# Designed miniproteins, single chains, continued (5): the designs that were tried, part 74

Each design is a single chain, and the fold is of that chain. pLDDT is the mean over its residues in the fold that is shown.

## One batch from the design tools (miniprotein)

Design m18563
Fold by ESMFold2-Fast:
Structure m18563 (fold): chain A 117 residues (1-117)
Amino acid sequence: SMNKEIAEQLRKIAELFKEKKYEEALELLREMLEKLEVPQLQEIMILFAENVAGTPRESVEETLNERLEHAKKTNPEEVKEELVEIIVKIVEDMLEAGVSGEKLAEVFEKIAEELEK
């Protein structure tokens, strides 16, 4: 299934973060995300918010839908690219803030587990 394939890629990204291969991890993340459609990108963002911040799914969905409705009206063909850039930037900002590769690996492994349920 698509979710199983995504989960496998997320686990590979987690391993790269554990090895402190941050550039390779971010490149693989971008490549994976660029192959996904908007609904899959939204699900990954929701899982990130749930597993990093403990934010309820419904609150994340409401905020994300509001932002995407605005983007669809202004840049409909760029919505997918905007979501990819937002996800990558969140991870880059976490690294810049001093979040360890080991901690990021735990997050990616948890998201992979949730996608396979």
Scores: mean pLDDT 78

Design m18564
Fold by ESMFold2-Fast:
Structure m18564 (fold): chain A 82 residues (1-82)
Amino acid sequence: MLEVKFTIDGKEYTVKGKNKEEIVEKIIEILKKKYNLPDELIKAIKEELLKIFEESKNLEEMNEKVNEYIQYIDKILKEYKL
């Protein structure tokens, strides 16, 4: 089972799944609850998360890159929603 940890707005989330696709879907569910994202943006975020999983050399790097990307999305969405 794969496990990924990331932080949004000071709150830590842990997602577990059988494969990369399941983990990505769970991350997307959390993002949808935090932000009112249109389906097109959700698709783009999903594709980028899958790319991070493919390009990461190990579990540590994967968790770091996922967390960086989630922080980037949080920052961008806060800047353009306000």
Scores: mean pLDDT 78

Design m18565
Fold by ESMFold2-Fast:
Structure m18565 (fold): chain A 65 residues (1-65)
Amino acid sequence: APSAAEAVLDYLLANQEAIAALSDEDKEKIEQALREGSRNSDAEGAIARIDAIIAAGLAKRQAEE
């Protein structure tokens, strides 16, 4: 639904710098989560998956520094 897509886009814009810092593999996971969320009109699930991917990716990057 358009409302679900808008919520997801707002979340992505708020986290654009964090997403830009992620690996290509993590960016692909985010794209997959977006496609699944859009197909199922599951904005909450998509946002939760993206949030987990960002948190895990940033934590891994920080630990490897």
Scores: mean pLDDT 76

Design m18566
Fold by ESMFold2-Fast:
Structure m18566 (fold): chain A 100 residues (1-100)
Amino acid sequence: SLEELLAELERLEAELREIAERLRADPNDQAAVDRLKELYGRYAELLSRYRPEQAELYARGREAFLAQLDTASPEQQLLAAEILVREVREERRRLREELE
């Protein structure tokens, strides 16, 4: 349901903020980078379940994100995490408007 999706995205945003803080504190935290990849995968899967007609778009977005992180500098990895936090927050805002 939309309410369940919002709850999952809220948990996802909190986890992503923690990963961004870890990368700010230690740019060489490979475990944080690996977790960021997992969290993007979860984000793409959540969106594809809600908007199955866009599932291919979300799958391609995930592949692009993972490829970018593999070649990214620590500064670019932190920026990717911060951008994803903002993206999830904005998606939660849009979904709340749809619920009302």
Scores: mean pLDDT 85

Design m18567
Fold by ESMFold2-Fast:
Structure m18567 (fold): chain A 71 residues (1-71)
Amino acid sequence: MSEKTREVLDEMKKLADSIKNPKGKLEAEISLGMAHISAGVGKLAGESAEEQTERVEKQLEKAKKAVEEYK
């Protein structure tokens, strides 16, 4: 896993931990799980490290929206 992909996943985990509203926290945790799955799919598909990073960044955007709506 690339360093940038790891940084994005770490940021998502911190966002989930920071949310006080249970619904927002659940949505952020689901997005984190989907980011891990998406990175795995990208690896199996033979995508570059940059493409795998883009997949997890898309899930980070969803997590940030959950933070904005519920915090």
Scores: mean pLDDT 76

Design m18568
Fold by ESMFold2-Fast:
Structure m18568 (fold): chain A 84 residues (1-84)
Amino acid sequence: AAARREALEAERARLEAELEALVKEGQEFMKKLEERRKKAEEAGNKEEIEEIDKEILEFSEKYTPQELALLSRLRALDRELAAL
């Protein structure tokens, strides 16, 4: 049925947009942290470097599961669309 294909394609497009937004936001956030870390290194502020490294780790721990979940959902939709 055309309606089912259209619904799945619309959901796929939404998930692709969500993944693109997540990647863009992640890249912008990491760029800001890397710039802060570079400034802290230039200033010799070891305490700030350690705090930034912790923020990077915490971000990665939160970000990676979200990215993997979106990728898994996209792969599942691609399989369902291929089966139609």
Scores: mean pLDDT 85

Design m18569
Fold by ESMFold2-Fast:
Structure m18569 (fold): chain A 70 residues (1-70)
Amino acid sequence: SPFEELLRLAKEAKEAGERLPVSEAAELVERVREKYGLTDEQIAKIAKELGITNPLEALQVLGVAAKRLL
């Protein structure tokens, strides 16, 4: 599942302390959503599962995962 793969990659990026700039991360997350048909609710669920309290930091980590999945 693209959802499960994105979650796995996001957890790996968090543990490695990897982040992308917010603007690049936002673009890559949108591209992954379009390519794999992921919903906003699915992306929000991944961000919640990461346990990152700051939404921009969660986005930066998600961007690393999105880049790897693309």
Scores: mean pLDDT 86

Design m18570
Fold by ESMFold2-Fast:
Structure m18570 (fold): chain A 71 residues (1-71)
Amino acid sequence: MEKDVEIVKQALKEFEKATKNASKEERIRNAYILGQSLKDLGIKLTPEVKKVIENSSLSEEEKKALIEGMK
């Protein structure tokens, strides 16, 4: 669990840097792709991982897209 939470925290920091100047639609699409990438790495949408996403600086739509990508 600890490693999954740390990976998600690092991924969210990189997402914020990479998408700083991106459009709203592009950020939402990239959030979904990030979710799929996390799923492919074997990271599961646990309550702890979901809380990290919910507490991030991402928009509500970006958070929803990321969570959908992880399903």
Scores: mean pLDDT 82

Design m18571
Fold by ESMFold2-Fast:
Parts: structure tokens; sequence; C-alpha cells
Structure m18571 (fold): chain A 71 residues (1-71)
């Protein structure tokens, strides 16, 4: 999973406040924390679904679901 792309999608989603966006963009630790939160949510969804994503469509849907849960 490309977590950098997930972070960019979350920033563009409008789900984060302006203060949260600024923190993620200016503070590497805040960005790393967001990556960890997205990774945990992706892991939870994979465990719930019982199978790893194998296609771009499945990965895209998983990414959208993870973004909705984190935001």
Amino acid sequence: MDFDALVEALLKSGKLSEEEKEAVLSDPDARDKLVVELAREVGRLLAERGTPTSSSEERGQLAMDAIKEVA
C-alpha cells in the first residue's frame, strides 16, 4: 500500500481541519503519526475482510475506506 498517496488523498479530502493539514505538512512527526493511523486502519480492514488486496480496484477501495475511518 502506498501510504504517501493515502496521506495526500486524506489532505485533499477536506476531512482534516486547516490546523491538522498545516501540522501534517510542516511536522514530519505529525505526518508519521498519520501514516501509522492509516496503516492500522488498513490492517484492521484487511483482517476484517480476511484476504489481502490483490488488484488496484481493491486497493483503491481499501484506501478510501481507511481514509473515511481516520478522518
Scores: mean pLDDT 68

Design m18572
Fold by ESMFold2-Fast:
Structure m18572 (fold): chain A 99 residues (1-99)
Amino acid sequence: MEKLRKENEELLEKLRELVRRANEASDAGDYESAAEALLRAAEVAGQLKDLPEEDREAIVELLREAARAARAGDTRSAAVKTTAAMILLIGARLDRELA
């Protein structure tokens, strides 16, 4: 349990950092770097072992859609989809911790 928790904490921190970098790149008008950061965030989200497969797949897909929107310069859709992915991640983790 300890090892899995530590690995998930490291992945979550990396995921948050990648989302932050995507936002900074988008704010700077660097849509390609924003898209690359979001695609990397999707890869990291796919590695989370403490989530139901359905929730993990939904988070990954939302981040991939956000990356596609970011690359197209659709910063609003990218932000909405990234926010939805993060809300789903928080909700799924809270449900798992026994409400």
Scores: mean pLDDT 82

Design m18573
Fold by ESMFold2-Fast:
Structure m18573 (fold): chain A 101 residues (1-101)
Amino acid sequence: SEAAALTEEMQRAYEEGNYAEMFELLIKMVEEQTKQFEEAFKDNPEVLAEVKKIMEEIKRLLEKAAELAREGAPMEEIQKVLEEADALVQRLGDIIREALA
């Protein structure tokens, strides 16, 4: 599957210390997951709109993390961006749980 191939490439990039490539692969995974959410929530347009908004924000943060990694920024700066992404992932999980309840 596409997701399995991307996960394998991401792990390789991480092991090689190529964090920029790792984040670029994560962006592709976010795009693939967004397509799955579009199908899962096609009959719930309000939920789909909020999910897509959060996924777009996560993608933008990962793009920023990739750029910081490419510029050789300290890991601490990259981690701050990832902490913002983690907060959005938590909010996404809360929205999905509420929608499925």
Scores: mean pLDDT 83

Design m18574
Fold by ESMFold2-Fast:
Structure m18574 (fold): chain A 95 residues (1-95)
Amino acid sequence: EELLESLSPEDREELESLLERIKEAGERVKKLVEKGESEEEIEKGINELQEKYIQLVQFISQQFNDPDYGQQQIDRINQGKQPMLENALKAQKEL
Protein backbone atom coordinates (compact mmCIF):
# COMPACT_ATOMS: atom_id res chain seq x y z
CA GLU A 1 0.00 0.00 0.00
CA GLU A 2 2.74 2.52 0.96
CA LEU A 3 4.80 1.37 -2.03
CA LEU A 4 1.89 1.91 -4.45
CA GLU A 5 1.61 5.58 -3.41
CA SER A 6 5.37 6.29 -3.81
CA LEU A 7 5.84 4.74 -7.28
CA SER A 8 5.37 6.15 -10.78
CA PRO A 9 2.17 5.03 -12.60
CA GLU A 10 4.18 2.54 -14.68
CA ASP A 11 6.00 1.06 -11.66
CA ARG A 12 2.70 0.94 -9.74
CA GLU A 13 1.12 -1.09 -12.57
CA GLU A 14 4.09 -3.50 -12.54
CA LEU A 15 3.88 -3.88 -8.73
CA GLU A 16 0.11 -4.54 -8.93
CA SER A 17 0.71 -7.13 -11.68
CA LEU A 18 3.36 -8.88 -9.55
CA LEU A 19 1.06 -8.92 -6.50
CA GLU A 20 -1.79 -10.39 -8.59
CA ARG A 21 0.52 -13.16 -9.88
CA ILE A 22 1.50 -14.02 -6.30
CA LYS A 23 -2.19 -14.13 -5.32
CA GLU A 24 -3.00 -16.45 -8.26
CA ALA A 25 -0.04 -18.75 -7.47
CA GLY A 26 -1.10 -18.88 -3.79
CA GLU A 27 -4.68 -19.77 -4.77
CA ARG A 28 -3.31 -22.56 -6.98
CA VAL A 29 -1.38 -24.05 -4.02
CA LYS A 30 -4.56 -23.84 -1.90
CA LYS A 31 -6.55 -25.71 -4.58
CA LEU A 32 -3.86 -28.41 -4.85
CA VAL A 33 -4.03 -28.92 -1.06
CA GLU A 34 -7.87 -28.97 -1.06
CA LYS A 35 -7.97 -31.52 -3.93
CA GLY A 36 -5.57 -33.86 -2.11
CA GLU A 37 -2.92 -33.68 -4.85
CA SER A 38 0.46 -35.38 -4.42
CA GLU A 39 3.38 -33.88 -2.49
CA GLU A 40 5.21 -33.49 -5.84
CA GLU A 41 2.35 -31.41 -7.32
CA ILE A 42 2.08 -29.26 -4.18
CA GLU A 43 5.87 -28.72 -4.25
CA LYS A 44 5.63 -27.59 -7.90
CA GLY A 45 2.92 -25.11 -6.91
CA ILE A 46 5.06 -23.81 -4.04
CA ASN A 47 8.04 -23.46 -6.42
CA GLU A 48 5.88 -21.31 -8.74
CA LEU A 49 4.66 -19.19 -5.79
CA GLN A 50 8.26 -18.69 -4.58
CA GLU A 51 9.34 -17.69 -8.12
CA LYS A 52 6.66 -14.95 -8.07
CA TYR A 53 7.86 -13.77 -4.62
CA ILE A 54 11.44 -13.60 -5.96
CA GLN A 55 10.22 -11.47 -8.91
CA LEU A 56 8.56 -9.08 -6.43
CA VAL A 57 11.74 -8.89 -4.29
CA GLN A 58 13.82 -8.18 -7.42
CA PHE A 59 11.42 -5.37 -8.40
CA ILE A 60 11.56 -3.80 -4.91
CA SER A 61 15.37 -4.19 -4.77
CA GLN A 62 15.68 -2.42 -8.14
CA GLN A 63 13.36 0.44 -7.06
CA PHE A 64 15.40 1.06 -3.86
CA ASN A 65 18.80 0.28 -5.43
CA ASP A 66 19.60 -2.27 -2.71
CA PRO A 67 20.82 -5.50 -4.37
CA ASP A 68 22.24 -6.90 -1.09
CA TYR A 69 18.85 -6.59 0.59
CA GLY A 70 17.23 -8.22 -2.44
CA GLN A 71 19.63 -11.17 -2.37
CA GLN A 72 19.08 -11.64 1.39
CA GLN A 73 15.29 -11.75 0.85
CA ILE A 74 15.67 -14.23 -2.03
CA ASP A 75 17.81 -16.45 0.22
CA ARG A 76 15.10 -16.30 2.91
CA ILE A 77 12.40 -17.21 0.37
CA ASN A 78 14.46 -20.22 -0.75
CA GLN A 79 14.99 -21.27 2.89
CA GLY A 80 11.22 -20.93 3.49
CA LYS A 81 10.36 -23.54 0.84
CA GLN A 82 10.63 -26.58 3.13
CA PRO A 83 8.54 -25.06 5.99
CA MET A 84 5.92 -23.93 3.44
CA LEU A 85 5.72 -27.44 1.96
CA GLU A 86 5.47 -29.01 5.44
CA ASN A 87 2.68 -26.57 6.40
CA ALA A 88 0.78 -27.30 3.15
CA LEU A 89 1.03 -31.08 3.68
CA LYS A 90 -0.12 -30.68 7.30
CA ALA A 91 -3.10 -28.56 6.15
CA GLN A 92 -4.00 -31.24 3.57
CA LYS A 93 -3.88 -33.98 6.26
CA GLU A 94 -6.18 -31.92 8.54
CA LEU A 95 -8.80 -31.63 5.77
Scores: mean pLDDT 81

Design m18575
Fold by ESMFold2-Fast:
Structure m18575 (fold): chain A 81 residues (1-81)
Amino acid sequence: MELETDGMGTVIPKNKKLTLKLFTGEVIEAESIKELLVKVLDATVELGQKTGKLVDPFTGEEVNSPEELNELVKEEIEKRA
């Protein structure tokens, strides 16, 4: 894949990749905020199954409830996007 005119401004697609690092060092990429949210939530569920704890996937802080965790993930993605 060779692109000679890319990176010169308007030739780059609108849907830039959103890249997000979890506290575990895992990198998640998506084309939209919605898709990034779904992927991060899925990774959070997997982390909870392996660790047995509800934690913020970005900071590693413990969360009081699954609902609070879901809201924190949504807000962090929207702020970082």
Scores: mean pLDDT 66

Design m18576
Fold by ESMFold2-Fast:
Structure m18576 (fold): chain A 91 residues (1-91)
Amino acid sequence: VDPAVVAARKAYLDEIRAKVEKEGVESLTLPERVAVASLIGDEILKVTADGARGLAIFLAGNEVKDEVIKRLIELGASKEQAEAAVNVLVP
């Protein structure tokens, strides 16, 4: 992954996190919620695409979902946004 793309994504998620910390999750507009869910979905897809280990971790089931959700929340997503993104990738 291009380091500039990683930095830009982190900057956006940091801004969303700061907004949530100041104004609460309900302050996020629908476009902001969609953007965060999309960025988080892309991160999960990168993990699952990164070889047999990433796929095996995802296929291990609900415990892995919980860890991924926790990590996505640490990146500034709401629990609902993180759960929605993970559920698209793990049937």
Scores: mean pLDDT 55

Design m18577
Fold by ESMFold2-Fast:
Structure m18577 (fold): chain A 65 residues (1-65)
Amino acid sequence: SGAALAAEREKRLKELADEYKKMSLKILEIAGKKITDKRKEQIDFFSKSSAEASLGSETGDIPKE
C-alpha cells in the first residue's frame, strides 16, 4: 500500500542522514579538525539534505544510457 511505501522511504531518509553524519564526523576526527557545535549543526543539516537528494533521485526518472 502507498502508506507502507511512504513509511519505508522516510525510514531510509533517516538512516541515510545518520550515515552521512557519522561519516562526516569521523572524517573530521581523522583530519584532526576540532568538532565544534556550529560544525555539528552544519554536518547535521548537510547530512539530512544529502539523504533527501539521494532518495529524491529514486522518485524521479533514472537517466537512460
Scores: mean pLDDT 71

Design m18578
Fold by ESMFold2-Fast:
Parts: C-alpha cells; sequence; structure tokens
Structure m18578 (fold): chain A 93 residues (1-93)
C-alpha cells in the first residue's frame, strides 16, 4: 500500500501575536491523519505558533517537540508519513 502523506507547515509568530499553542498543534496531528485515511489523499495543515521569546533556540525546541510527536504518530499509524516543514518565521506584524 502507498503511504498516506500528511504535511504540517509551521509558521512562527512574534511574541506579541496570538497563535496556536503547542497543545493545539499536537491535537491537529490525529485530525489530519484521520482526514488522510478517510480521503486517501495528501493532507496539508498550516499552524501558526506564537513564540514566547522569539529566539531561534525556542523555535528549534518547538520543532524538535513537534517532530517527536510526528514520529510517535507514524509508529502508531505505519501507513502514514508525516512531514514537518518550517514555512515561515514572522519577526514583525
Amino acid sequence: MKKLKVVLNVTFLPPSAKGDSLEEVKAKLPEAIKEAEESGKEVEVDVEIASKTGKEEEREEYLRQIRGWALEAELEHPHVEIEVRLKKVVKEL
């Protein structure tokens, strides 16, 4: 069977902006997997994460956590491939 593809596009917002929490991002993964399984098509999800500090080290840690969740989801759903992409870093609104 061809693997179903889920793409998570991550945008980081400056600390002054409102965005998704890490918990909200984590919740979107099982929803996207279900959509891919039901449709048999590639699913792309855009998430906008509000930074607390705006530092690069914070963004790297958040991406590490998100990629960890993606790997765990792939272990539970071996027929699904999850790609985490850094789409954009917004420094000013």
Scores: mean pLDDT 81

Design m18579
Fold by ESMFold2-Fast:
Structure m18579 (fold): chain A 100 residues (1-100)
Amino acid sequence: SLVVLFVNKEWEKLQEELGFEEPIDVTDPEGLQRLIDALEKKVPPEEVLKALRMILNTYDALSEEEAARDLGVSVDTLRKLRPVLQERIARLEKKVEEEK
């Protein structure tokens, strides 16, 4: 779907804005944590939160098999990535609320 293509382009855009010579592997939980840590240092918390929510909501709208296929990972890997996104979103929601 067009939404899936949009999410992939958003990941590419975020990585380009950080200026990494080699792309961070967002299909690895540790790589995803590193990308989010780098984004929080360079990008306003509200914008990071918006991007992560869009990505999680897109994957939640798909079946686990469709989301895993789109990301190019196994369903087991996708199940490991979802908790990382959920935890980081919760931390950012608290941070954004405290900064208002």
Scores: mean pLDDT 70

Design m18580
Fold by ESMFold2-Fast:
Structure m18580 (fold): chain A 97 residues (1-97)
Amino acid sequence: SVEELKKRMEELWKKVAELEKIYMETKDPEERKKKLKEKLKKLGFESAEELKEYVEKELKEVLKELEPKLSVEEYTGYVLQAIGMLLSLDLVIEALK
């Protein structure tokens, strides 16, 4: 259903938002790395790259199923949210290098 697909998007966003919050609120680079690694482990991922691969795969499947079911405006909103999630994960990956 559309509601189940929207819920899948919300769950992906929640995972990414937790990491984005740590990135934005933690100013010290070493403390940021520590907190990001701890959060990734709690989310069930061994690396930020593994989380990004998981999120990319899920987003591709969910957006493909949502496209014929939503208005152009609502679908565009979800595409922009997906782009934002992937950009946030790229920042996390760079912060962990």
Scores: mean pLDDT 89

Design m18581
Fold by ESMFold2-Fast:
Structure m18581 (fold): chain A 84 residues (1-84)
Amino acid sequence: SAAEEKARKEKLEELKKELEKLEEELKKKNPSMTEEQLEVIRETALKLQIIGLEIDAELAEKKGDLEAAKKAREEKEILEELMK
């Protein structure tokens, strides 16, 4: 639905803003950090979150919590979109 698409877009934009804030904070704490080093940290963090969400989805499915599984898979899709 249009409401679901809007909610996904809003969550994607919120995650992008949070990522930008984390990058700024990381640079402030370590001002010698290069752009390349920051990108590696960012990509590694996103990949770990994606793996965690897949595990959460599979565990929720095994417990019969279909709503939790759906939510975890939707969050995973949003993070995968951030990596594009």
Scores: mean pLDDT 79

Design m18582
Fold by ESMFold2-Fast:
Structure m18582 (fold): chain A 88 residues (1-88)
Amino acid sequence: SKEEKVKEILKNAIGGFEAWAAASTDPAEQAAFREAVETLKKMIDENLSIDEAIEKLREMAERARAAGHGGVADFLESLIKILETIKS
């Protein structure tokens, strides 16, 4: 189902964020990546629809961009594009 594909994409994204957090030498950037991972895990647990997931990711990307975490924002924006491609 589309909901199962959303969960798969979010799980793959978590792995990417954890890898970026491990590669970061800045504690503030590590904390930002960890915060994003925690939010993505909650989204999976909540069984969000594709539309709800896209909306949440847009909010997260905007907040990350405003906070100066461009790398986090770029990754979240790439996830939105993937989900929009799956949306019928």
Scores: mean pLDDT 81

Design m18583
Fold by ESMFold2-Fast:
Structure m18583 (fold): chain A 88 residues (1-88)
Amino acid sequence: ERYELLTNLLESLLTAAFPELAAEIEASSGEIRRLVLRYQPTVKELEELVSLLQQTRPQSIEELLALAERYLDEKNIEALKEAVEKVT
């Protein structure tokens, strides 16, 4: 139940940040839930994740989810920032 609330929060934050991917984010709720259950992020970590993802400007749901998992797995904000610098 608690992680369902975190999953819903992450989906809401991602949809607000990436309205162009909103339908794909909703369709990927199972993958988003998997990430929340596996990595058990805090609300603050989810807010930081979404902020950093906005800087990378992922072009697809697959890219967005891959970047999200990289951040959560490593808890490595620096690795995601490096991706921002290298993607352009």
Scores: mean pLDDT 75

Design m18584
Fold by ESMFold2-Fast:
Structure m18584 (fold): chain A 88 residues (1-88)
Amino acid sequence: MDAKERKELLELLKKIHNGELSLEEIVEIAEKYGPEFGALIFGQLVAKKLKTEEEREKLAEEIRPLVEAGDYESVYELLLERYKELLK
């Protein structure tokens, strides 16, 4: 990775940790780094936005079989379809 890309990734990790990423930024990440990375980031942010353990468990159960199959494209699509409104 270039030094510039590494700096961009560190800034990105800070935004993820703080829950400060928009839907548009996540889409750009998926386009630049692939749906696998986009799905992981999107999933983390959705989990932070969900207020109850029950909601987080439902999300985990829904994506678990897709993650176990390595089907990160379907995880990304599912998150876009069902949870994009949490990331206004």
Scores: mean pLDDT 74

Design m18585
Fold by ESMFold2-Fast:
Structure m18585 (fold): chain A 76 residues (1-76)
Amino acid sequence: PLTPEQRENLAKALNRAAKHAMDLADEKGLTDDQKSRAIQAAADEVLRAANAGETDVDSLYQRGVEAAEKEIEKAA
């Protein structure tokens, strides 16, 4: 199980990455389905990195952002 600090860091990274994905998808004029895919890609990558032992909020956030941006590029 994650420590309280790791859970807090994970929650912060997930929220920030999801917000980035939502804002970018809205700015690019993507559909709700495409936006949902970008948010899901960000969440999946953050959770994957956390399960692999990443605990740094900024690192988790950057991985989520990268995944969201790749998904948005595919939708464009």
Scores: mean pLDDT 84

Design m18586
Fold by ESMFold2-Fast:
Structure m18586 (fold): chain A 115 residues (1-115)
Amino acid sequence: SAAAERVIAAARERFRAGAGLQAVLDFVDEEAERLGLSPEQRARVREEVERFHIEELARLIREGLLEAGMPAEQAEELARRLAEELARLRAAGAPGAEEEALFARFQEEALALLA
């Protein structure tokens, strides 16, 4: 629906402005309630918002690795693997501690590749 599309667009803009996932999801839930979105529309919006967050995070990580001097192929592979593992954890409903462990592991791998 046009209302669902507007919520997704506003969520994407919030991520680009530096908002975190939980703050954006809270905004999405508030707007979905205000606009009277159905449960199915809310689920679809949440899926799209979470997918966009992963894509944006992977893009920022890839750019940061390139700026740090990592070769493009390595930066792209590392960002892609992180995005895939993060998507898997979220699909499984994993605790935030597992996402934190994932980021710590990838940071350590990136630092080793840059040494």
Scores: mean pLDDT 86

Design m18587
Fold by ESMFold2-Fast:
Parts: sequence; structure tokens; C-alpha cells
Structure m18587 (fold): chain A 86 residues (1-86)
Amino acid sequence: SAIEAHFQKLVEQAYADGYAEGRRLARDLGDAARPLIDARVAALEAQAQAYIALGQRLNSPDPFYLAAILLAYARGLRAGYEEEAA
């Protein structure tokens, strides 16, 4: 559906945004960025798990899409940081 395609684009954009931010933090802060990335990834993953639990309780796809967006951003953030730091 058009709605599902739209959410897939948001997931792709979230990864790209996370990747760009991870690279920026690595360039600006170097090794000092690592604990900030770790804390942000942990917070995003915790929020995503809460949305997954909500989606299961409501039997609704919408919270699962929100979780996917958060997890994509977190993956991008880590990947961007690691590639720039290498």
C-alpha cells in the first residue's frame, strides 16, 4: 500500500540520518563520541522495544513501524560512527 511504502521510505531516511549524525559525532568528538553513541543507541532500542510491546498488545502495525524507524536510526548512528572512526 501507499502508506506501507511511505513508512519504508521513513525507515530508509532514518538510517541515512543516523549514519550522517554518527559520522558527524566521530569527526567532531573522536573517541569521546563513543559513550554518547552508546547511550543514544541504548535509549532508542529501549523505546523501540516499548513500541513493539505496544504493537503486540494493540494488534496494530503502527507501533511496529515507529519501532522500525527508531531501530534504523540507531543502526545508522552506530554504522556512521564506526566507519568514520576507522
Scores: mean pLDDT 89

Design m18588
Fold by ESMFold2-Fast:
Structure m18588 (fold): chain A 89 residues (1-89)
Amino acid sequence: MLPQAMREEAARAYPQILAAKTPAERVRIGSEARIEAGRKSGVSEEDVELLREADDKTVDSIASSSPDEAVHLEGIYVGPLLNAAVAEL
């Protein structure tokens, strides 16, 4: 089970993810939700910064990937977040 803060942030991000037009945008929105959930859960600012740097590299990689690869990677990174958001509805 995901932490409560993660489920709440996933639910807030859900309409933005559905409105996004590209895999890179959906991963970016999902990353921001995970970072906010981490902060609310007491993750250190140093660890939050490392997570943000890692996610920025992932978004850049997806933006430069083929359409099929970008959709596959988006599913891996955003799929669990969407499932968590739907469970809160």
Scores: mean pLDDT 73

Design m18589
Fold by ESMFold2-Fast:
Structure m18589 (fold): chain A 92 residues (1-92)
Amino acid sequence: MQQQAINYANQGLTATNNGDSDSAINYINQAGQLASQLALQGDITGVMQVSSQLGDVGTQATQNGDQSVVDQVIQAGQQIRDALTQASQQMG
């Protein structure tokens, strides 16, 4: 799961660099979904690695002026935070 999430984040970065906003949004969404699963499993290191790569995508999208991709990175970050909050409630 961690490797797949990292692969999606990398594909999101590649799509962002190519100006393919639709593909970038799709890959970012998939990376965020898998990172949320990592959070629920307690894989904090995996979550941090995927979050770092999504941050790189956000930086690149900002430099490209692609607000739709920036917004998707923000949404993915919020989804990951929500999953971490849920995981903390389950751990007691």
Scores: mean pLDDT 82

Design m18590
Fold by ESMFold2-Fast:
Structure m18590 (fold): chain A 69 residues (1-69)
Amino acid sequence: SEEEQRAALEARRAAIAAGRRPAPAERSPERARVLGEIAETLRAIGDQIDEGLKTGKEPKPAEFGEAVV
């Protein structure tokens, strides 16, 4: 019921207030930067795959390794 869902949400809020879960604002800026760099590298790999499919060329595994490092 909605009453049970409300009670569950209040229990979750109480647990957060008790310090059992860190606030999102406490995320490491270095971690966010590294994840951003990984995401950009994956996007570049995706672009190479899309171009390979359009031109009928399959990139060699070494090309993906070069793009990752």
Scores: mean pLDDT 62

Design m18591
Fold by ESMFold2-Fast:
Structure m18591 (fold): chain A 79 residues (1-79)
Amino acid sequence: EVLTLLDLLQRRLNLPRALAEELIARYRGTLVDQASLETFLIAAQFEARERGLETRGFDPSRARILELPVSPETRVAVE
């Protein structure tokens, strides 16, 4: 399945849109490769839980970045 990064955060991690957009904006400068995407997805899940949100567990290795530079509309493949 191919999702935008914004859709991945909302639909797979169950983050509210406003939080998903905030996190992408905050981490955009660090999102340069697959390893940084996986680190970002770990950080996003941690941040959501810190804010008291129930999230589904998501394995960051299931997501693969398809395009750079990163934006909310950046496509990622999800296995």
Scores: mean pLDDT 78

Design m18592
Fold by ESMFold2-Fast:
Structure m18592 (fold): chain A 91 residues (1-91)
Amino acid sequence: SERKKLIERARELVRKAEEALRKGEIDEAIRELREAIRELEKIPNADRDDIWEAKISVSVAELAKSVGMDDEARRNLERAIEIIRKVIEKI
């Protein structure tokens, strides 16, 4: 089903983001998580409040990275990963 493909794609993107963070590749983690969020936004019964919170966390991480606050960027991306995993588990 289309929904199953979207969920599997989002899971793969989250795994790639976790690996990128483990390697210190913050920009790659941001890219992967934004793609995961876009996949989840296509699912009608995905929790919209959690998706919005994940989007905010990624945006804060991108801003933090742009001003050299790499630890703050990392924390916000870890928060986004936790929220996205929660969204996936509920659908």
Scores: mean pLDDT 89

Design m18593
Fold by ESMFold2-Fast:
Structure m18593 (fold): chain A 60 residues (1-60)
Amino acid sequence: MMEELRRLQLDALAHLLRDPAYAGLSVRTIARMVGFRDMATASREFTRRYGVSPAALKAA
């Protein structure tokens, strides 16, 4: 599918949000590192895929 890149970006975002090495970085910074230009888009797509916001996953 043409959205395969987006799935890889979301999976990478989920991985880094749970990584202790990135605990000091904001959700916005990590989202930009994996290729998201817009935090609203990152939050919307992430919540659609995982059922939880990036901020909520990082806080868990």
Scores: mean pLDDT 78

Design m18594
Fold by ESMFold2-Fast:
Structure m18594 (fold): chain A 86 residues (1-86)
Amino acid sequence: SSELRQQLAALRARLADLEQNMKSLNEITKKLKEVLDLIEQLIAAGKHEEADKFIQELLDVLFSPVSMKELIEKLNKLIRKLKEVG
């Protein structure tokens, strides 16, 4: 029936959304690892006050009720700031 075909199409669309979310989660994980590595470099360089500020900013980003896209954008901005501090 046309109803079953419409339901199947809706399930296929949901599967595509889940696949896209998995890709976004992989990108978030990769960016988060980069942020943590850069913070560790600040600690190793003796920049403890800067490292603490970036840890607090990262916690704020992670606890924000934002979309995966916005989370990726915020992590990219944080990476840029971290690279500027050294």
Scores: mean pLDDT 86

Design m18595
Fold by ESMFold2-Fast:
Structure m18595 (fold): chain A 87 residues (1-87)
Amino acid sequence: SAAAQERAALRARMAWLAAEGRQILADMEKRGYKLSEQEVEGLERFLRLAREELARAEAMGALSPDEVAEWRRILEELERVVRLARE
């Protein structure tokens, strides 16, 4: 069905975003959380996209509660990186 295809596409999108978020966290840890203004802006854009996609995935029942909890953890860590970079 169209809804099943939409959920599958959203799951694939979320998996890609999670991999990107984990890579950003790993790279930032190696760099001591030092980011340029352009990198901070890029991360803020990524966070907005990821939050919107998570909200859609939750609304469609595309993710389990455990997957949602892991996503919230990734987002919280990335938001912490943005805060540290602004200091």
Scores: mean pLDDT 82

Design m18596
Fold by ESMFold2-Fast:
Structure m18596 (fold): chain A 76 residues (1-76)
Amino acid sequence: AVDAAAAEAKARLDRLEKEGRITPEAHSYARQAVDAFAAGDIATGAEYLRKALELAPPEARNEVAASVGDVMNAAM
């Protein structure tokens, strides 16, 4: 379930980057947050998510947070 949630989250984040809604840097941090949460490293995941959200435009932040949050919830 966690691996499936991580794959779905990464696909959603890849779509946001492809559409130009987030930068490659924000995308990289968001993917790292997904990998950290999937591995059960909540502290590292939260730090990468924070960095991704700081780099994301306000209009994309909710989708980035929701995508990564789905993995965090599946890992808990």
Scores: mean pLDDT 84

